# Designed miniproteins, single chains, continued (5): the designs that were tried, part 2

Each design is a single chain, and the fold is of that chain. pLDDT is the mean over its residues in the fold that is shown.

## One batch from the design tools (miniprotein)

Design m16036
Fold by ESMFold2-Fast:
Structure m16036 (fold): chain A 93 residues (1-93)
Amino acid sequence: ATVTVELGESAEVEVDVAPGQRITVTAKALEGEVTVLIQVIRDGEVVSAAILKVKKGETATATFTNTGPPGRYTVRATVLEGSGKVEVTVEVD
């Protein structure tokens, strides 16, 4: 799933994850330079987080391996700093 996020906004993607599967989150700056907080949430608790910094045309990736139970996880992307838009893609492998 792919979402676009701007400064001060958060977007969430829900994914179903089995044990041993990876959640891969890729951030791509559509313009400017952007700092994005990625949080992986299970049962209301942040179980993993990463900060990604990207410039226009660059991509940065955070990966979380599910060592816990199967279920529905929420990936939240929040733009902390910068101007413009970031495209966030969430994949489960």
Scores: mean pLDDT 78

Design m16037
Fold by ESMFold2-Fast:
Structure m16037 (fold): chain A 86 residues (1-86)
Amino acid sequence: TAAEAVREAEEKYGEELEKAIREGDKKKVIEVLEKIAEDVLPHAKDPAAVRAALEAGKKAIEAAKTPEEMGDAAALTTVAMADAAS
């Protein structure tokens, strides 16, 4: 399922994502979110909605001023992609 694909992607990329957030590496956070989206898209009922959630997430990451805000934006993006894929 799409939700299972999101969970598996979070398990696969979780450490890489957390490290990028801790380091304040916005480019790397965005790259990891794109990888999660690539794993989710083949299982998505509405691929356009998943892509829209990813684009909104990229903007939120770019706007983040702290690692905490970056972490919140990344978490919200993965939830939004899971919801859009279901």
Scores: mean pLDDT 83

Design m16038
Fold by ESMFold2-Fast:
Structure m16038 (fold): chain A 77 residues (1-77)
Amino acid sequence: SAVKREAEELLEEELELMRTELGLSEETLETYREARENRSDELQERFLRLLEEEGITDEQLAALEEKLKARVEARKA
């Protein structure tokens, strides 16, 4: 249960950062949530297509990943 709770908290942090930093639509964010929760390759592919349609670049994704990593580290420190 602790591992599941930590995974859910991390997912919520990822969704928050994508919403605030990238301004993603609720459809794109919900697709990401479903892909992560169901470990669905089809939903992961849909999420990547939605990111491209919203004009999100690989550089923006890399910057988001670094911010997520920094937040996870800060929570554990």
Scores: mean pLDDT 76

Design m16039
Fold by ESMFold2-Fast:
Structure m16039 (fold): chain A 75 residues (1-75)
Amino acid sequence: MRTIELKEVRLTEDGLIEAKVFDSELNEEVTIRFPAVEDVHTADGVTTSTPLSEDQAKALLERVEAALRRVAEGS
């Protein structure tokens, strides 16, 4: 069975969210990075991507970490 274990989640100085996870199938620690941006959809169908503020990025990181911990706890 493939198990993903969360080791670390942080916001980098480059505005990326970095998650370090241990993958039991690969038997190695994998680093995943993704941009901390917000997509805004308007009523006119226009989509604009804006970088998250530091406070918004911290709130997103806390939510992601909490969600991953909940999954790891089997709930």
Scores: mean pLDDT 65

Design m16040
Fold by ESMFold2-Fast:
Structure m16040 (fold): chain A 55 residues (1-55)
Amino acid sequence: MSLEELKEELERLISQMSAEQAMQVYEEMIARQKEETLSEEERIRLAIELAKKVM
């Protein structure tokens, strides 16, 4: 999947999430970013996986 397709998938998932689910994804992303430097593609892939986990 291209970076553009990953961004589109993430936006689709975000639009389907509740505010509470979005907050859970945000908290996990912040925690992960503190431990490791992630590329833009890696951050988007992680966000998609977390969104799917909370949905």
Scores: mean pLDDT 76

Design m16041
Fold by ESMFold2-Fast:
Structure m16041 (fold): chain A 70 residues (1-70)
Amino acid sequence: MEPSLEELERIAEEIKKVMDPSNPLDKALLDEIDAVRESDMPEEVKRAALEYILEQASKNPEIKEIIEKF
């Protein structure tokens, strides 16, 4: 199933609530999400980038549970 950009942005907001920016890996993930969302890239490229970022993040079981709610 291919989620919409809007769904991926909602998932990203939920993930941001549980991430710790003092953790370098969490900070890197948050920075990547923000960079994609605020970029001038086409919507299809933003969606693909966010989908990839969230797929990598889903290897953490807690984050996967958040993604599965959407």
Scores: mean pLDDT 76

Design m16042
Fold by ESMFold2-Fast:
Structure m16042 (fold): chain A 97 residues (1-97)
Amino acid sequence: MSPAEEIEERVARLLAELRAALREKKASPELLAMVDTIEHEVRLFLEAYRRGEISDETARRFLALLEQMVAEVLANLDTLTVAKLAQLWEEMMDKLG
């Protein structure tokens, strides 16, 4: 499997884990819609990576930051709001540079 395929597979697993955890906690439709928004933005990032517009270093940094964000969300599911999830996503993307 190529490095790109490895990164894409790991990203897909992280998003699936996030969605599954929110569903188990019976998250609001608004929270699930925010996950849909994040998944769409992730897809655009991965499409840019496939086109060579994003370096392997940046893609690996993105994966590491996404793993940290998902871990923080999973640790705080009971207090998670749409605004907090959006804030965590924006902070993660800002750290990516």
Scores: mean pLDDT 85

Design m16043
Fold by ESMFold2-Fast:
Structure m16043 (fold): chain A 98 residues (1-98)
Amino acid sequence: SMEHEKLLEEAEEAIRNSNELSEEEKEELIKNVRKMAELAEEKGWSVLQVEAALQLVIQVVAENLSLEEAEERVRKSKVLSEEQKEELIKFLKELIEE
């Protein structure tokens, strides 16, 4: 939807304006944010649920969170369902190189 597209554009802009990431880290994060947005939209997640998921992906990468810390933040979400939390945790596990 147009709302999902706008959310993705806003997330990408925020990443590009970050002072904490290198240009290479920004491009990698943008790729991962796009993958998450595509997955969420294909599964019919609401705009608020997509926004919550994208914010969590950005926080995990920008703050260099461990898988355990990322999982805790996802599980504390009040917007995502239990099934959506498990999907996001699976995505983040593949993203975080152990």
Scores: mean pLDDT 81

Design m16044
Fold by ESMFold2-Fast:
Structure m16044 (fold): chain A 77 residues (1-77)
Amino acid sequence: MPMTDQQLQAMTDSAGQVVSQEVADKVGELAQKLRDQGASIGEVSDAAVDYIAKTSGQDAADKFAQLAQQRLQELES
């Protein structure tokens, strides 16, 4: 199933806690583009992690992945 607006926001918020606002905005743009193409939350998450690793380094990407997973879990509660 394509990701929801709430899941998109959770991804963008998680990026904003780890990377600059410019990079977080680009993560949000990438996530929205992939969602519009029918990508799953897992596919969007993988693409966002890869993008952050390339722009901000692997440590930032790992921290983003942990925060995004945590926020997505909170949306199910």
Scores: mean pLDDT 80

Design m16045
Fold by ESMFold2-Fast:
Structure m16045 (fold): chain A 66 residues (1-66)
Amino acid sequence: MSRDVARLVGAMIRAMALQEEGKPEEAAEAVYEAAAPYDEELAKRAAEAMRAGKLVEALRIAYEAL
């Protein structure tokens, strides 16, 4: 559990950095790849939230995938 949470948090930090660089598609892809092994549907929804710049929403949905 804690290790999986740490990996997902690390992916979210990378995604936020990509958003700051003006790369929302790459940020969304990073979130999707981190969450997809746990739940593909939630990973897609988290990626959509990240693409829209809804960072807190993306984190909430990605955490639900665990």
Scores: mean pLDDT 79

Design m16046
Fold by ESMFold2-Fast:
Structure m16046 (fold): chain A 70 residues (1-70)
Amino acid sequence: SDAKRKAVTMGLLKDVEADLEKVKDEEKRKELQKKIKEVKAKIAAGDPDAYDDALEVSAALQQALIAERE
């Protein structure tokens, strides 16, 4: 269902935005914020790539947080 996929994608982005505050590197945080805005635009346009792009942003956020755990 398109509606279910949209809801899951929106939920994933909400989790990413919540964790974005934990990213201490300002440059990385700005890069991730830009990607989040791009995914939101794709969701609004009904672009089927929005979910895969949201997964990519989520993975990039996790990589940034792992690097900062030092």
Scores: mean pLDDT 82

Design m16047
Fold by ESMFold2-Fast:
Structure m16047 (fold): chain A 58 residues (1-58)
Amino acid sequence: VDELAERIRERALELGGNPPLSLVRQVAERLVQAFAGEDVPDSAIDVVARTLAERYPE
């Protein structure tokens, strides 16, 4: 979860967003649950990071 949360946050920062760390962690936990313990695809990470960047712009 921590590695996934960090990856989502880095991607959101690259897109010009600055989402709260607590929210990024919650989203990472939701993604892990949604994919039932399988690897979360890059496409899902990109979609989530973009949504967070749009909701929390710098």
Scores: mean pLDDT 77

Design m16048
Fold by ESMFold2-Fast:
Structure m16048 (fold): chain A 87 residues (1-87)
Amino acid sequence: MDVELAKELVEFLQTATAEEFNNLLQEIGDPRVKSTPAQAARYLEHAKQNPNFLTQVVASLLVAKTGTPFLEAQTVAEQVVQEYLAE
């Protein structure tokens, strides 16, 4: 379940528009993003270019959506992100 959700979140973050990502952050109540599409766009671009940052974003979203403890969510996120980026 969590692995499938993490995979869906990675796919979402790779295909989402800045508006879609900003809407998700507003829904989960992330205090770092205050309904600014430009800020969400920069955040999303950084996630696409930095695997460690992508992993942190996925882990945070898993915690927010499922209540999974952060360390467990981070482990799942690392596994899914590495599998997605593996050649």
Scores: mean pLDDT 73

Design m16049
Fold by ESMFold2-Fast:
Structure m16049 (fold): chain A 68 residues (1-68)
Amino acid sequence: SLPSPAEVEETLAIMRLALEYNIAKQKGLSEEEIKKRIKEVGDELLSRATDPAVRERIKKAVEELIKK
């Protein structure tokens, strides 16, 4: 009934990306600055993720946030 370690890692990574996006928006950063920040956070998360499925989900989450 508890989530797997990979599901926990994925959830925490997505929450981190969403939090960073909202902080950047609240600070009034430009669209270019927000995209740069999200790419930087995504790269940091990818450098720590070893599971290929988690890596793909992080990449998709970054792409979705950048498209906004």
Scores: mean pLDDT 84

Design m16050
Fold by ESMFold2-Fast:
Order: sequence, then C-alpha cells, then structure tokens
Structure m16050 (fold): chain A 67 residues (1-67)
Amino acid sequence: MEELAEEIAKEMGLTDEQRDFLLEAVRRGLSGDEVEALARKRFTPEQVSDLLMAYTEIRARERELAA
C-alpha cells in the first residue's frame, strides 16, 4: 500500500513533506479523522485538503483490492 500512496501523491502533485506524511499515515493505519487532526497541526488548509483527498483515494483503492 505504500507504493499506491506514492503513486497517488505523484498524480496529485503533493509536496515531499505531504508525501512523507501520507506514507506514515498509511503505515500506521490511521483513520481519516486522525489524518485530518494531525495534518491540520502541520500543514496549510489547502495542503490538508489535498492530503485528505489523497488518503480517501488510497482507502478506496485498498477496498477494491481487498474485495
């Protein structure tokens, strides 16, 4: 799933810091609410929006692969 997170981060044009945060969130198995709470402490509102969109897409593709 880290490979999927990296691919989505590249597609969305995320910064290196946003990508690294996304990879850690995936590795830790965080919920969307946890990702939002942590991202809001570290990133701008625009960057938080991008991260939440990326994380939602990762979770959607994980469900497709698990089905």
Scores: mean pLDDT 80

Design m16051
Fold by ESMFold2-Fast:
Structure m16051 (fold): chain A 70 residues (1-70)
Amino acid sequence: DLAALLAEIARLAREARALLARETDPEKVAQAQALMDEGDRLGVRGHVTGDEALLREAIRLYREAIAVVS
């Protein structure tokens, strides 16, 4: 379900950004930002093309970013 995947991406992106804003370790900030940037690229492409596999990969990248800055 495209709508459910997009809603999950929006939720995870908000959580990742909130955690990133509190992170003071520059290496963790850089790592999480790189993961989020890749997630954003795949999320936009998945949305435009309707490719759920790209959206699922974006979700994985956002979860990884959250784990870095949690």
Scores: mean pLDDT 89

Design m16052
Fold by ESMFold2-Fast:
Structure m16052 (fold): chain A 92 residues (1-92)
Amino acid sequence: AAAVEAAGRRLEALLDADPGARATAEAALEANKETFLEAHRAFHAGDIDKAVELYRAVYQAIIDALEAAGHTEEAAAFREFADADLAALRAS
């Protein structure tokens, strides 16, 4: 969806401009990798509700890590991306 693409591009631009924010986001994703993989499996199995719940948990962990590290603008951009992505998944 156009909204997910636009939010994703804005987030990528902010993370490219701040390698520290990118490293924080990537570390949070790695720490939550098992939940992320479970979300992926649920999505491919057609369990959209479970996939949305698990992706939401991973996205929130990344947002929390960015906020804790002081990357407030990147955290806000990630939240907009997450909201758009989860809405698109629910519409599937």
Scores: mean pLDDT 87

Design m16053
Fold by ESMFold2-Fast:
Structure m16053 (fold): chain A 109 residues (1-109)
Amino acid sequence: SEEARRKFIELARLHAEVGQLLDKAEEAVKSGKPKEEIYKIADEIIQVLERMREVARELGLTDLAEAFDRAIEKIKQARDLPPEEMLKVLREAHAEVDAVFRRASAAFD
């Protein structure tokens, strides 16, 4: 449907936003920023992933919604890790989400 296509475009935009936040986190770690700045970026990534999860559920994209749930849990569990270890978790979570998102995206192309 047109509504489903529009919601998937929203998912694509939010996915790009997660990528931009990850790049920001990488630059912050590389620049030696305080851990609090990395944690703030991680919190922003969680908020975007939570919105993406809602949209994926509305679209019936169960595998994608489950990938977002796993990513959110993984990032939350990493809360007290040093910046470089937190960044590694963010990268791993994003890579898993990206793989599932690419498979879901093929259905709308």
Scores: mean pLDDT 86

Design m16054
Fold by ESMFold2-Fast:
Structure m16054 (fold): chain A 65 residues (1-65)
Amino acid sequence: STLESAALLRIVAISVDSGDVEVDRIEGDTIHLRVRRRSPATEEAIAEMRRLAERAGFRLEVYYE
């Protein structure tokens, strides 16, 4: 759907801009994020990605290294 595609594109853009959180894979309705470095900025980025994902019907799985 348009909403789903727009959410994925924005989530990927936030990931690239952050540099510390990677979209590892997408499986069905679940977006898997890998966090390279924890920081307030990274947590804020994850919170924004989570909000976008939830609105589009996706779940987030977050893995910390």
Scores: mean pLDDT 84

Design m16055
Fold by ESMFold2-Fast:
Structure m16055 (fold): chain A 58 residues (1-58)
Amino acid sequence: GAVKEVPAINSSTLDIAIEKLKNGEKEEDIIDYLMTKYKLPRNYAEAIVKNAKVELEK
């Protein structure tokens, strides 16, 4: 597979986003956290948070 500096979306980052949403953290704060901590581009961080919201709605 291709090696890139930007990490792929995976269950670890999704689980973190789910926990933060469950604790009442703002979506924008979670996006900023993922971008800063995991060096993800904005689009990836937004996709993770969106997926976390879908998982919480199940």
Scores: mean pLDDT 74

Design m16056
Fold by ESMFold2-Fast:
Structure m16056 (fold): chain A 108 residues (1-108)
Amino acid sequence: MKEIEELLKEMEKAVKAGDAEKVKEIAKKILDIAKKTKDAKLILEVAERVLRLAEEAFKAGRLEIAKVLARTAKELAMLALKHAEEKDLILKAIGLALRAIGLLFDIE
């Protein structure tokens, strides 16, 4: 979705700026749109991008931002799993959720 792509670009800028409140606002908007689409493949693509931003934020020492993004990626991956019907999508969703959970254990 074009709206999600624009939000992901804004999120990347907010992460680089260290703006935790803006990251949280954008994450909520992404989750709200993802819940309406019910497209497992699209939700997984978004989850992977959010998780990469979470990992980058963690490496940069932006722990609050990393925590918000990791929780968001986990929720997106679980949402994708709920709508996934093909084995490859199911396995990718499980893998992303586990990666996000692992990152949250490192942060929390």
Scores: mean pLDDT 86

Design m16057
Fold by ESMFold2-Fast:
Structure m16057 (fold): chain A 81 residues (1-81)
Amino acid sequence: ALPKTAEEMTKLAKEALEAAKEAVELSKSDTKEGIIKYIGYKLRAIGNLYEVRLAHEAGVELSPEAQKYLDEAQKLLGTRL
């Protein structure tokens, strides 16, 4: 379900940033297991970013802290969502 509160937005945004950080480190992996983990973390980060964006467009408050986490995650992923 999409986040419905500012607290849930901040939590998802923070989780997106942590997943993006893991994806960046794993992007250098040359093992099959590392590549699979990279894809998993990248998809998780993108999914969380998209859920926060949709919830914000639906009127859920986006705190400055949550926005900072989203901006950093998008920068690490090289994606604007």
Scores: mean pLDDT 82

Design m16058
Fold by ESMFold2-Fast:
Structure m16058 (fold): chain A 75 residues (1-75)
Amino acid sequence: GRRPDLKSKEEMIAVLLLEADELYAEAMAKTSGDKREELEKKVKESREKFEKATKILEKLTEEHFKRAREVLAAL
C-alpha cells in the first residue's frame, strides 16, 4: 500500500507549486490589455502570500520530520 513520506510530501508540494505557476502563466498568455494587468497583480499578490506561508510550513515540516526520524532511530 502507499504511505505518506517526507519525499512524497515534498514532491507533491513542489508539483503543486509548479502546476500553480503553470496555470497562472497559461492564464496570463490567454489575457491582454487591462485584464492582463489585473491578472499580473493578482498573481504577484497570491505568489507572495504563498511564499510566506510556504516558509512557515517548511520550518514546521522540517521540525516534524526531524522528530519522526528521531522516534524511529530510538527504536
Scores: mean pLDDT 72

Design m16059
Fold by ESMFold2-Fast:
Structure m16059 (fold): chain A 72 residues (1-72)
Amino acid sequence: GPVDEAEVAEALVLIAHGIALAIGRNTGSPEEYRAGIEFLRRLGERFPAAKDVVDQAIAELEAEAKRIEQSK
């Protein structure tokens, strides 16, 4: 059957989110989370149907970045 572009976009968002979390967690760098957020925002602009997944992924990365910045 035809590939659902929205389903492909959601899969890409989940993969990108997982990679960004792994890099950020291993580096402890808020800048790595912000790079992931920027990438996800661009994905959301290209695939509006994936907006809910994009918004959730961005929120989780923003929360982790803030947690690291406030951990002094």
Scores: mean pLDDT 76

Design m16060
Fold by ESMFold2-Fast:
Structure m16060 (fold): chain A 62 residues (1-62)
Amino acid sequence: MDPFIVRLRQMLDRSQSSPDDQQRVRDLITQAQNAPSPRQQSIYMTSASIMLIGSEIDVQIK
């Protein structure tokens, strides 16, 4: 298993983001794990990271 995916799951578990945002990040992590190529996996992993960080920033501002 990719160590980065494990790290993303840990960050998500500690996230204070809304349930909807957490679900979207989980869906992206699942898509990354099931991606047929390393390139597609990287795209989903990057998207998950950006979404998770964005959700945390939004919580801190609001």
Scores: mean pLDDT 72

Design m16061
Fold by ESMFold2-Fast:
Structure m16061 (fold): chain A 116 residues (1-116)
Amino acid sequence: KLDLSKLKNPLLKAFAKGLEEGLKRTSLSDEEMKKLEEALLKLILGGEKLSLEEAYIVGKAVGIVKDEEVFLKVLYQIITSKPVKGEELTLEKVLEEIKDENVKKDVELIYEFFKK
């Protein structure tokens, strides 16, 4: 199980909480889908940080999908507020964009949890 108390970044903590819940589910509710659509628009356009609620709902969706490429793409966009450039994204490429050591540790903890 993911120890959420070890995560220091508030957006990544919200994302991780959503991810943990999403891994146990097969679908989102209609209300959750509406919130997800708003959050995805911000991720597609870039330039804006997600709210904690938006990071949480995106985390749920990623947990339901259970796809590593989707997971890494979403993490990259949450951290950088930049769109993905269409190249294959790896954990190493995501970590290269992060200058804050606490954010790097949070990403590594979330990734190890996702792989389990």
Scores: mean pLDDT 81

Design m16062
Fold by ESMFold2-Fast:
Structure m16062 (fold): chain A 83 residues (1-83)
Amino acid sequence: SDAVEYVEKLSGVKKTPVQATVILYTAAALVLIGLIIDKELGFEVSENEREGARELVDFALSQPELSDKEKAMLEELWKEAEE
């Protein structure tokens, strides 16, 4: 599982595919919330920060264990981060 390999590389701990996918989803959601907060506070968000956030979102969306509700949440958060 790509999510398992990603989480193991960052944490040194091997998780199940479901656990790794939840961690990846949470990380992607927190990054997007951070971008939304920075924007609300009037901080400039660079193109590189947006690109990195989208890459993380796309990686999370590619995981088969991610639910349709979680996918919809990431897409909604991305839309708010872009506006």
Scores: mean pLDDT 83

Design m16063
Fold by ESMFold2-Fast:
Structure m16063 (fold): chain A 69 residues (1-69)
Amino acid sequence: SSAETRAETERLLEEIQRLAVRLYLEGRLSLDEMQQIGKELAEIKELMKTDPEKALERARELKERLLSI
């Protein structure tokens, strides 16, 4: 359902934000990379309004990318 998709996406965005902050504090992400991640999170939030399934897909891709650092 759209409500479940939105809830899952919200949880992923919170997880991504915490992970990005941790990686930054560990010196594993640059300030430029942090700013780019912030921009991508904002874009995913906007996408949730028009295409929740695509927003979820982008959130999963972003999390996988951060986990590969």
Scores: mean pLDDT 88

Design m16064
Fold by ESMFold2-Fast:
Structure m16064 (fold): chain A 70 residues (1-70)
Amino acid sequence: SDIEKELERLERRKKELEAGIAYFQDQLAKTTDPEKKAQLQAAIDNYQASLDEIDKEIEKLRETLEKRKK
């Protein structure tokens, strides 16, 4: 269904964002430059905000899908 395809898309995007956050966190741990630290923190914050939105959408779509399977 379209909902199942959308869930797969969102879960894939979630994995991409989680991988990106992990990458930026590793870079941040290795960085001593304050400007680079600020850039990496901004990237982490942006990805985290997107991840929070995706998690909310996934939960809502899963609820809708469960109702359709009953």
Scores: mean pLDDT 85

Design m16065
Fold by ESMFold2-Fast:
Structure m16065 (fold): chain A 87 residues (1-87)
Amino acid sequence: LKPGEYEVSIVDGKEVITVQPSSQGLELLARGWARTLGMDDFIRQYAEEKARQLVEFAKKYKPKEIVIEGEPVVVDIVTRKLKEAGL
């Protein structure tokens, strides 16, 4: 994950990672992908890419909790991918 796409905080003694779509990240990907994909397909591909990065991040750093915030479709895709990975 890139800086600005997640926030790490300590809540009740637990490490919590909040993941939000970065406006900069969306803008950079839109310049490459939006010309090929419709907006809904772009958002779905973006969410799947971020879910993959977050799964790798979580497996390496083993946070106690992960909080995902943002557009509902992104949250749903990322949450599903995390559950599929056993997180």
Scores: mean pLDDT 60

Design m16066
Fold by ESMFold2-Fast:
Structure m16066 (fold): chain A 73 residues (1-73)
Amino acid sequence: SDEVVEKAKKLLIEYIEPKDPELAKKLSKLDLDTFLQLLETFGIGPEDLENEEKLKEAADTLVKYFGKKATPP
C-alpha cells in the first residue's frame, strides 16, 4: 500500500539526512513508484519495506553510491 511505501521513504530519508542532507532532499522529491524502483535495484522488495534493518542497509548503500562524490568518472 502507498502508506507502507511512504513510511519506508520517510524512515530512510531520516537515516540519510544527518549523513548527506543533499541526497536526502533529492530522495524526498522522488515519487513513490520511482522510489520503489530505486530500492528494487538494491534488492529491496515490497516485503522488505517494514524491515527497519533492510531499510538501514539500503540507506548506507544509497549514501555510498549516490553521495556527494557519486559522479561517475
Scores: mean pLDDT 76

Design m16067
Fold by ESMFold2-Fast:
Structure m16067 (fold): chain A 88 residues (1-88)
Amino acid sequence: MRALATVTVKAKPGKAESVLKAAEKLAKEVSKEPGVLAAGVSNQGDTVTVTIVAESVEIAERLARKVSEELSKLPDVESVEYRVEPLA
């Protein structure tokens, strides 16, 4: 069953651009992984969102966790959360 993973990153004030660049790099690497159908990044104010569509919940969960761990290491990040949902 296909799944959608969403990683939501809150950047520190004025730091959204640096977080966005890091998220875009990670999304490009994730898009090359077996079982990934699509990966993308969007930005609204200080919030950066990474979206991953995968062939299975297990792949989506693994990659969302990896992306959230890498982004949480950045000094410009205030908080990171992720969720995974099955696609109908």
Scores: mean pLDDT 85

Design m16068
Fold by ESMFold2-Fast:
Structure m16068 (fold): chain A 83 residues (1-83)
Amino acid sequence: SAEDEERIEKGIDLMFELLDVDGDGVITAEEYREYLERVDPSKKLTDEEIQAGMDVLDLNGDGVVSREEFREAFTESALRNLS
């Protein structure tokens, strides 16, 4: 429904803002790692795990994740889970 799509979009925007630490409108692999380490500093994440996450989100292959790419990736995942 439209209400579910709007809720998903708002959630995605909030997650993007939490990941976009410097507020430049893109997520780098460094920002993604920094966010995950802030959530749980005891977790040791490999470069491969960080890059795998970035590769899923980086739909245009430019090495960063825009808000639009982030929304596309998570909206599609969320809609798939609602089916």
Scores: mean pLDDT 70

Design m16069
Fold by ESMFold2-Fast:
Structure m16069 (fold): chain A 83 residues (1-83)
Amino acid sequence: SMDDDVNEFNRLVVRGRRLISQLQRSSDPQVRNIGRRMDDTLRGIVQQGDTAYQNGDTTRVQSLIRQVRGMVRYLESLINSDR
């Protein structure tokens, strides 16, 4: 349902923001730069999500969920390697 999709999207966005914040606190300038770029990307996805929700575009919301899920997996891999 749209409500389930919106709830999943919001949970993934919250997770992504937390991971980005961790990257931005890294001692490595390259890792911090990746964090800033990912923050910009996630902000764009959130704006697209708001538009898709306003239009009732369930297909677009599901596409954005997949994008954020992929981003979260990538961010988690970076944090795990920044040991």
Scores: mean pLDDT 88

Design m16070
Fold by ESMFold2-Fast:
Structure m16070 (fold): chain A 66 residues (1-66)
Amino acid sequence: SYAEEAAKIVAEGGASEEEAKAVADAVRNGDGLRAGQYVARALARGQISAEAAQRVGEVLKKAGLA
């Protein structure tokens, strides 16, 4: 699923399991704005790379959420 794919990218990027779950839950609920906010926050805090954030953005677009 797109939720699992987005969560995996965020977790492999270095964010916590809790933050990865929050992204997955937002995607599963169709909340693209909330998912994008979690990704932007992780990027701003240096928890994930710009490349990881871009990959999540691509998943959100495929899911119709961005």
Scores: mean pLDDT 85

Design m16071
Fold by ESMFold2-Fast:
Structure m16071 (fold): chain A 81 residues (1-81)
Amino acid sequence: MTRAEQLLAQLSPEERELLERAAEYLEQGKVDEALEEVRRLAEMLGVDMDTALSVLGTYLELHREEYPKAYNTFGRLLASM
């Protein structure tokens, strides 16, 4: 199990709410708002942005059918970095 998978499994309700909002913003194409929620998650978890983005990526892969546009937008975002 990856560190991102372990972190995702252990998220508090408040931390999970940040991931859900990030996924919803990405589904709407609101990339800047999604990244702000990821930044808040990183601060709450005490991890860097790359780790928080890995947690979001894992969440989106598990919820790909619920957030298909978010999944595709996230992939394009990572390819542009």
Scores: mean pLDDT 83

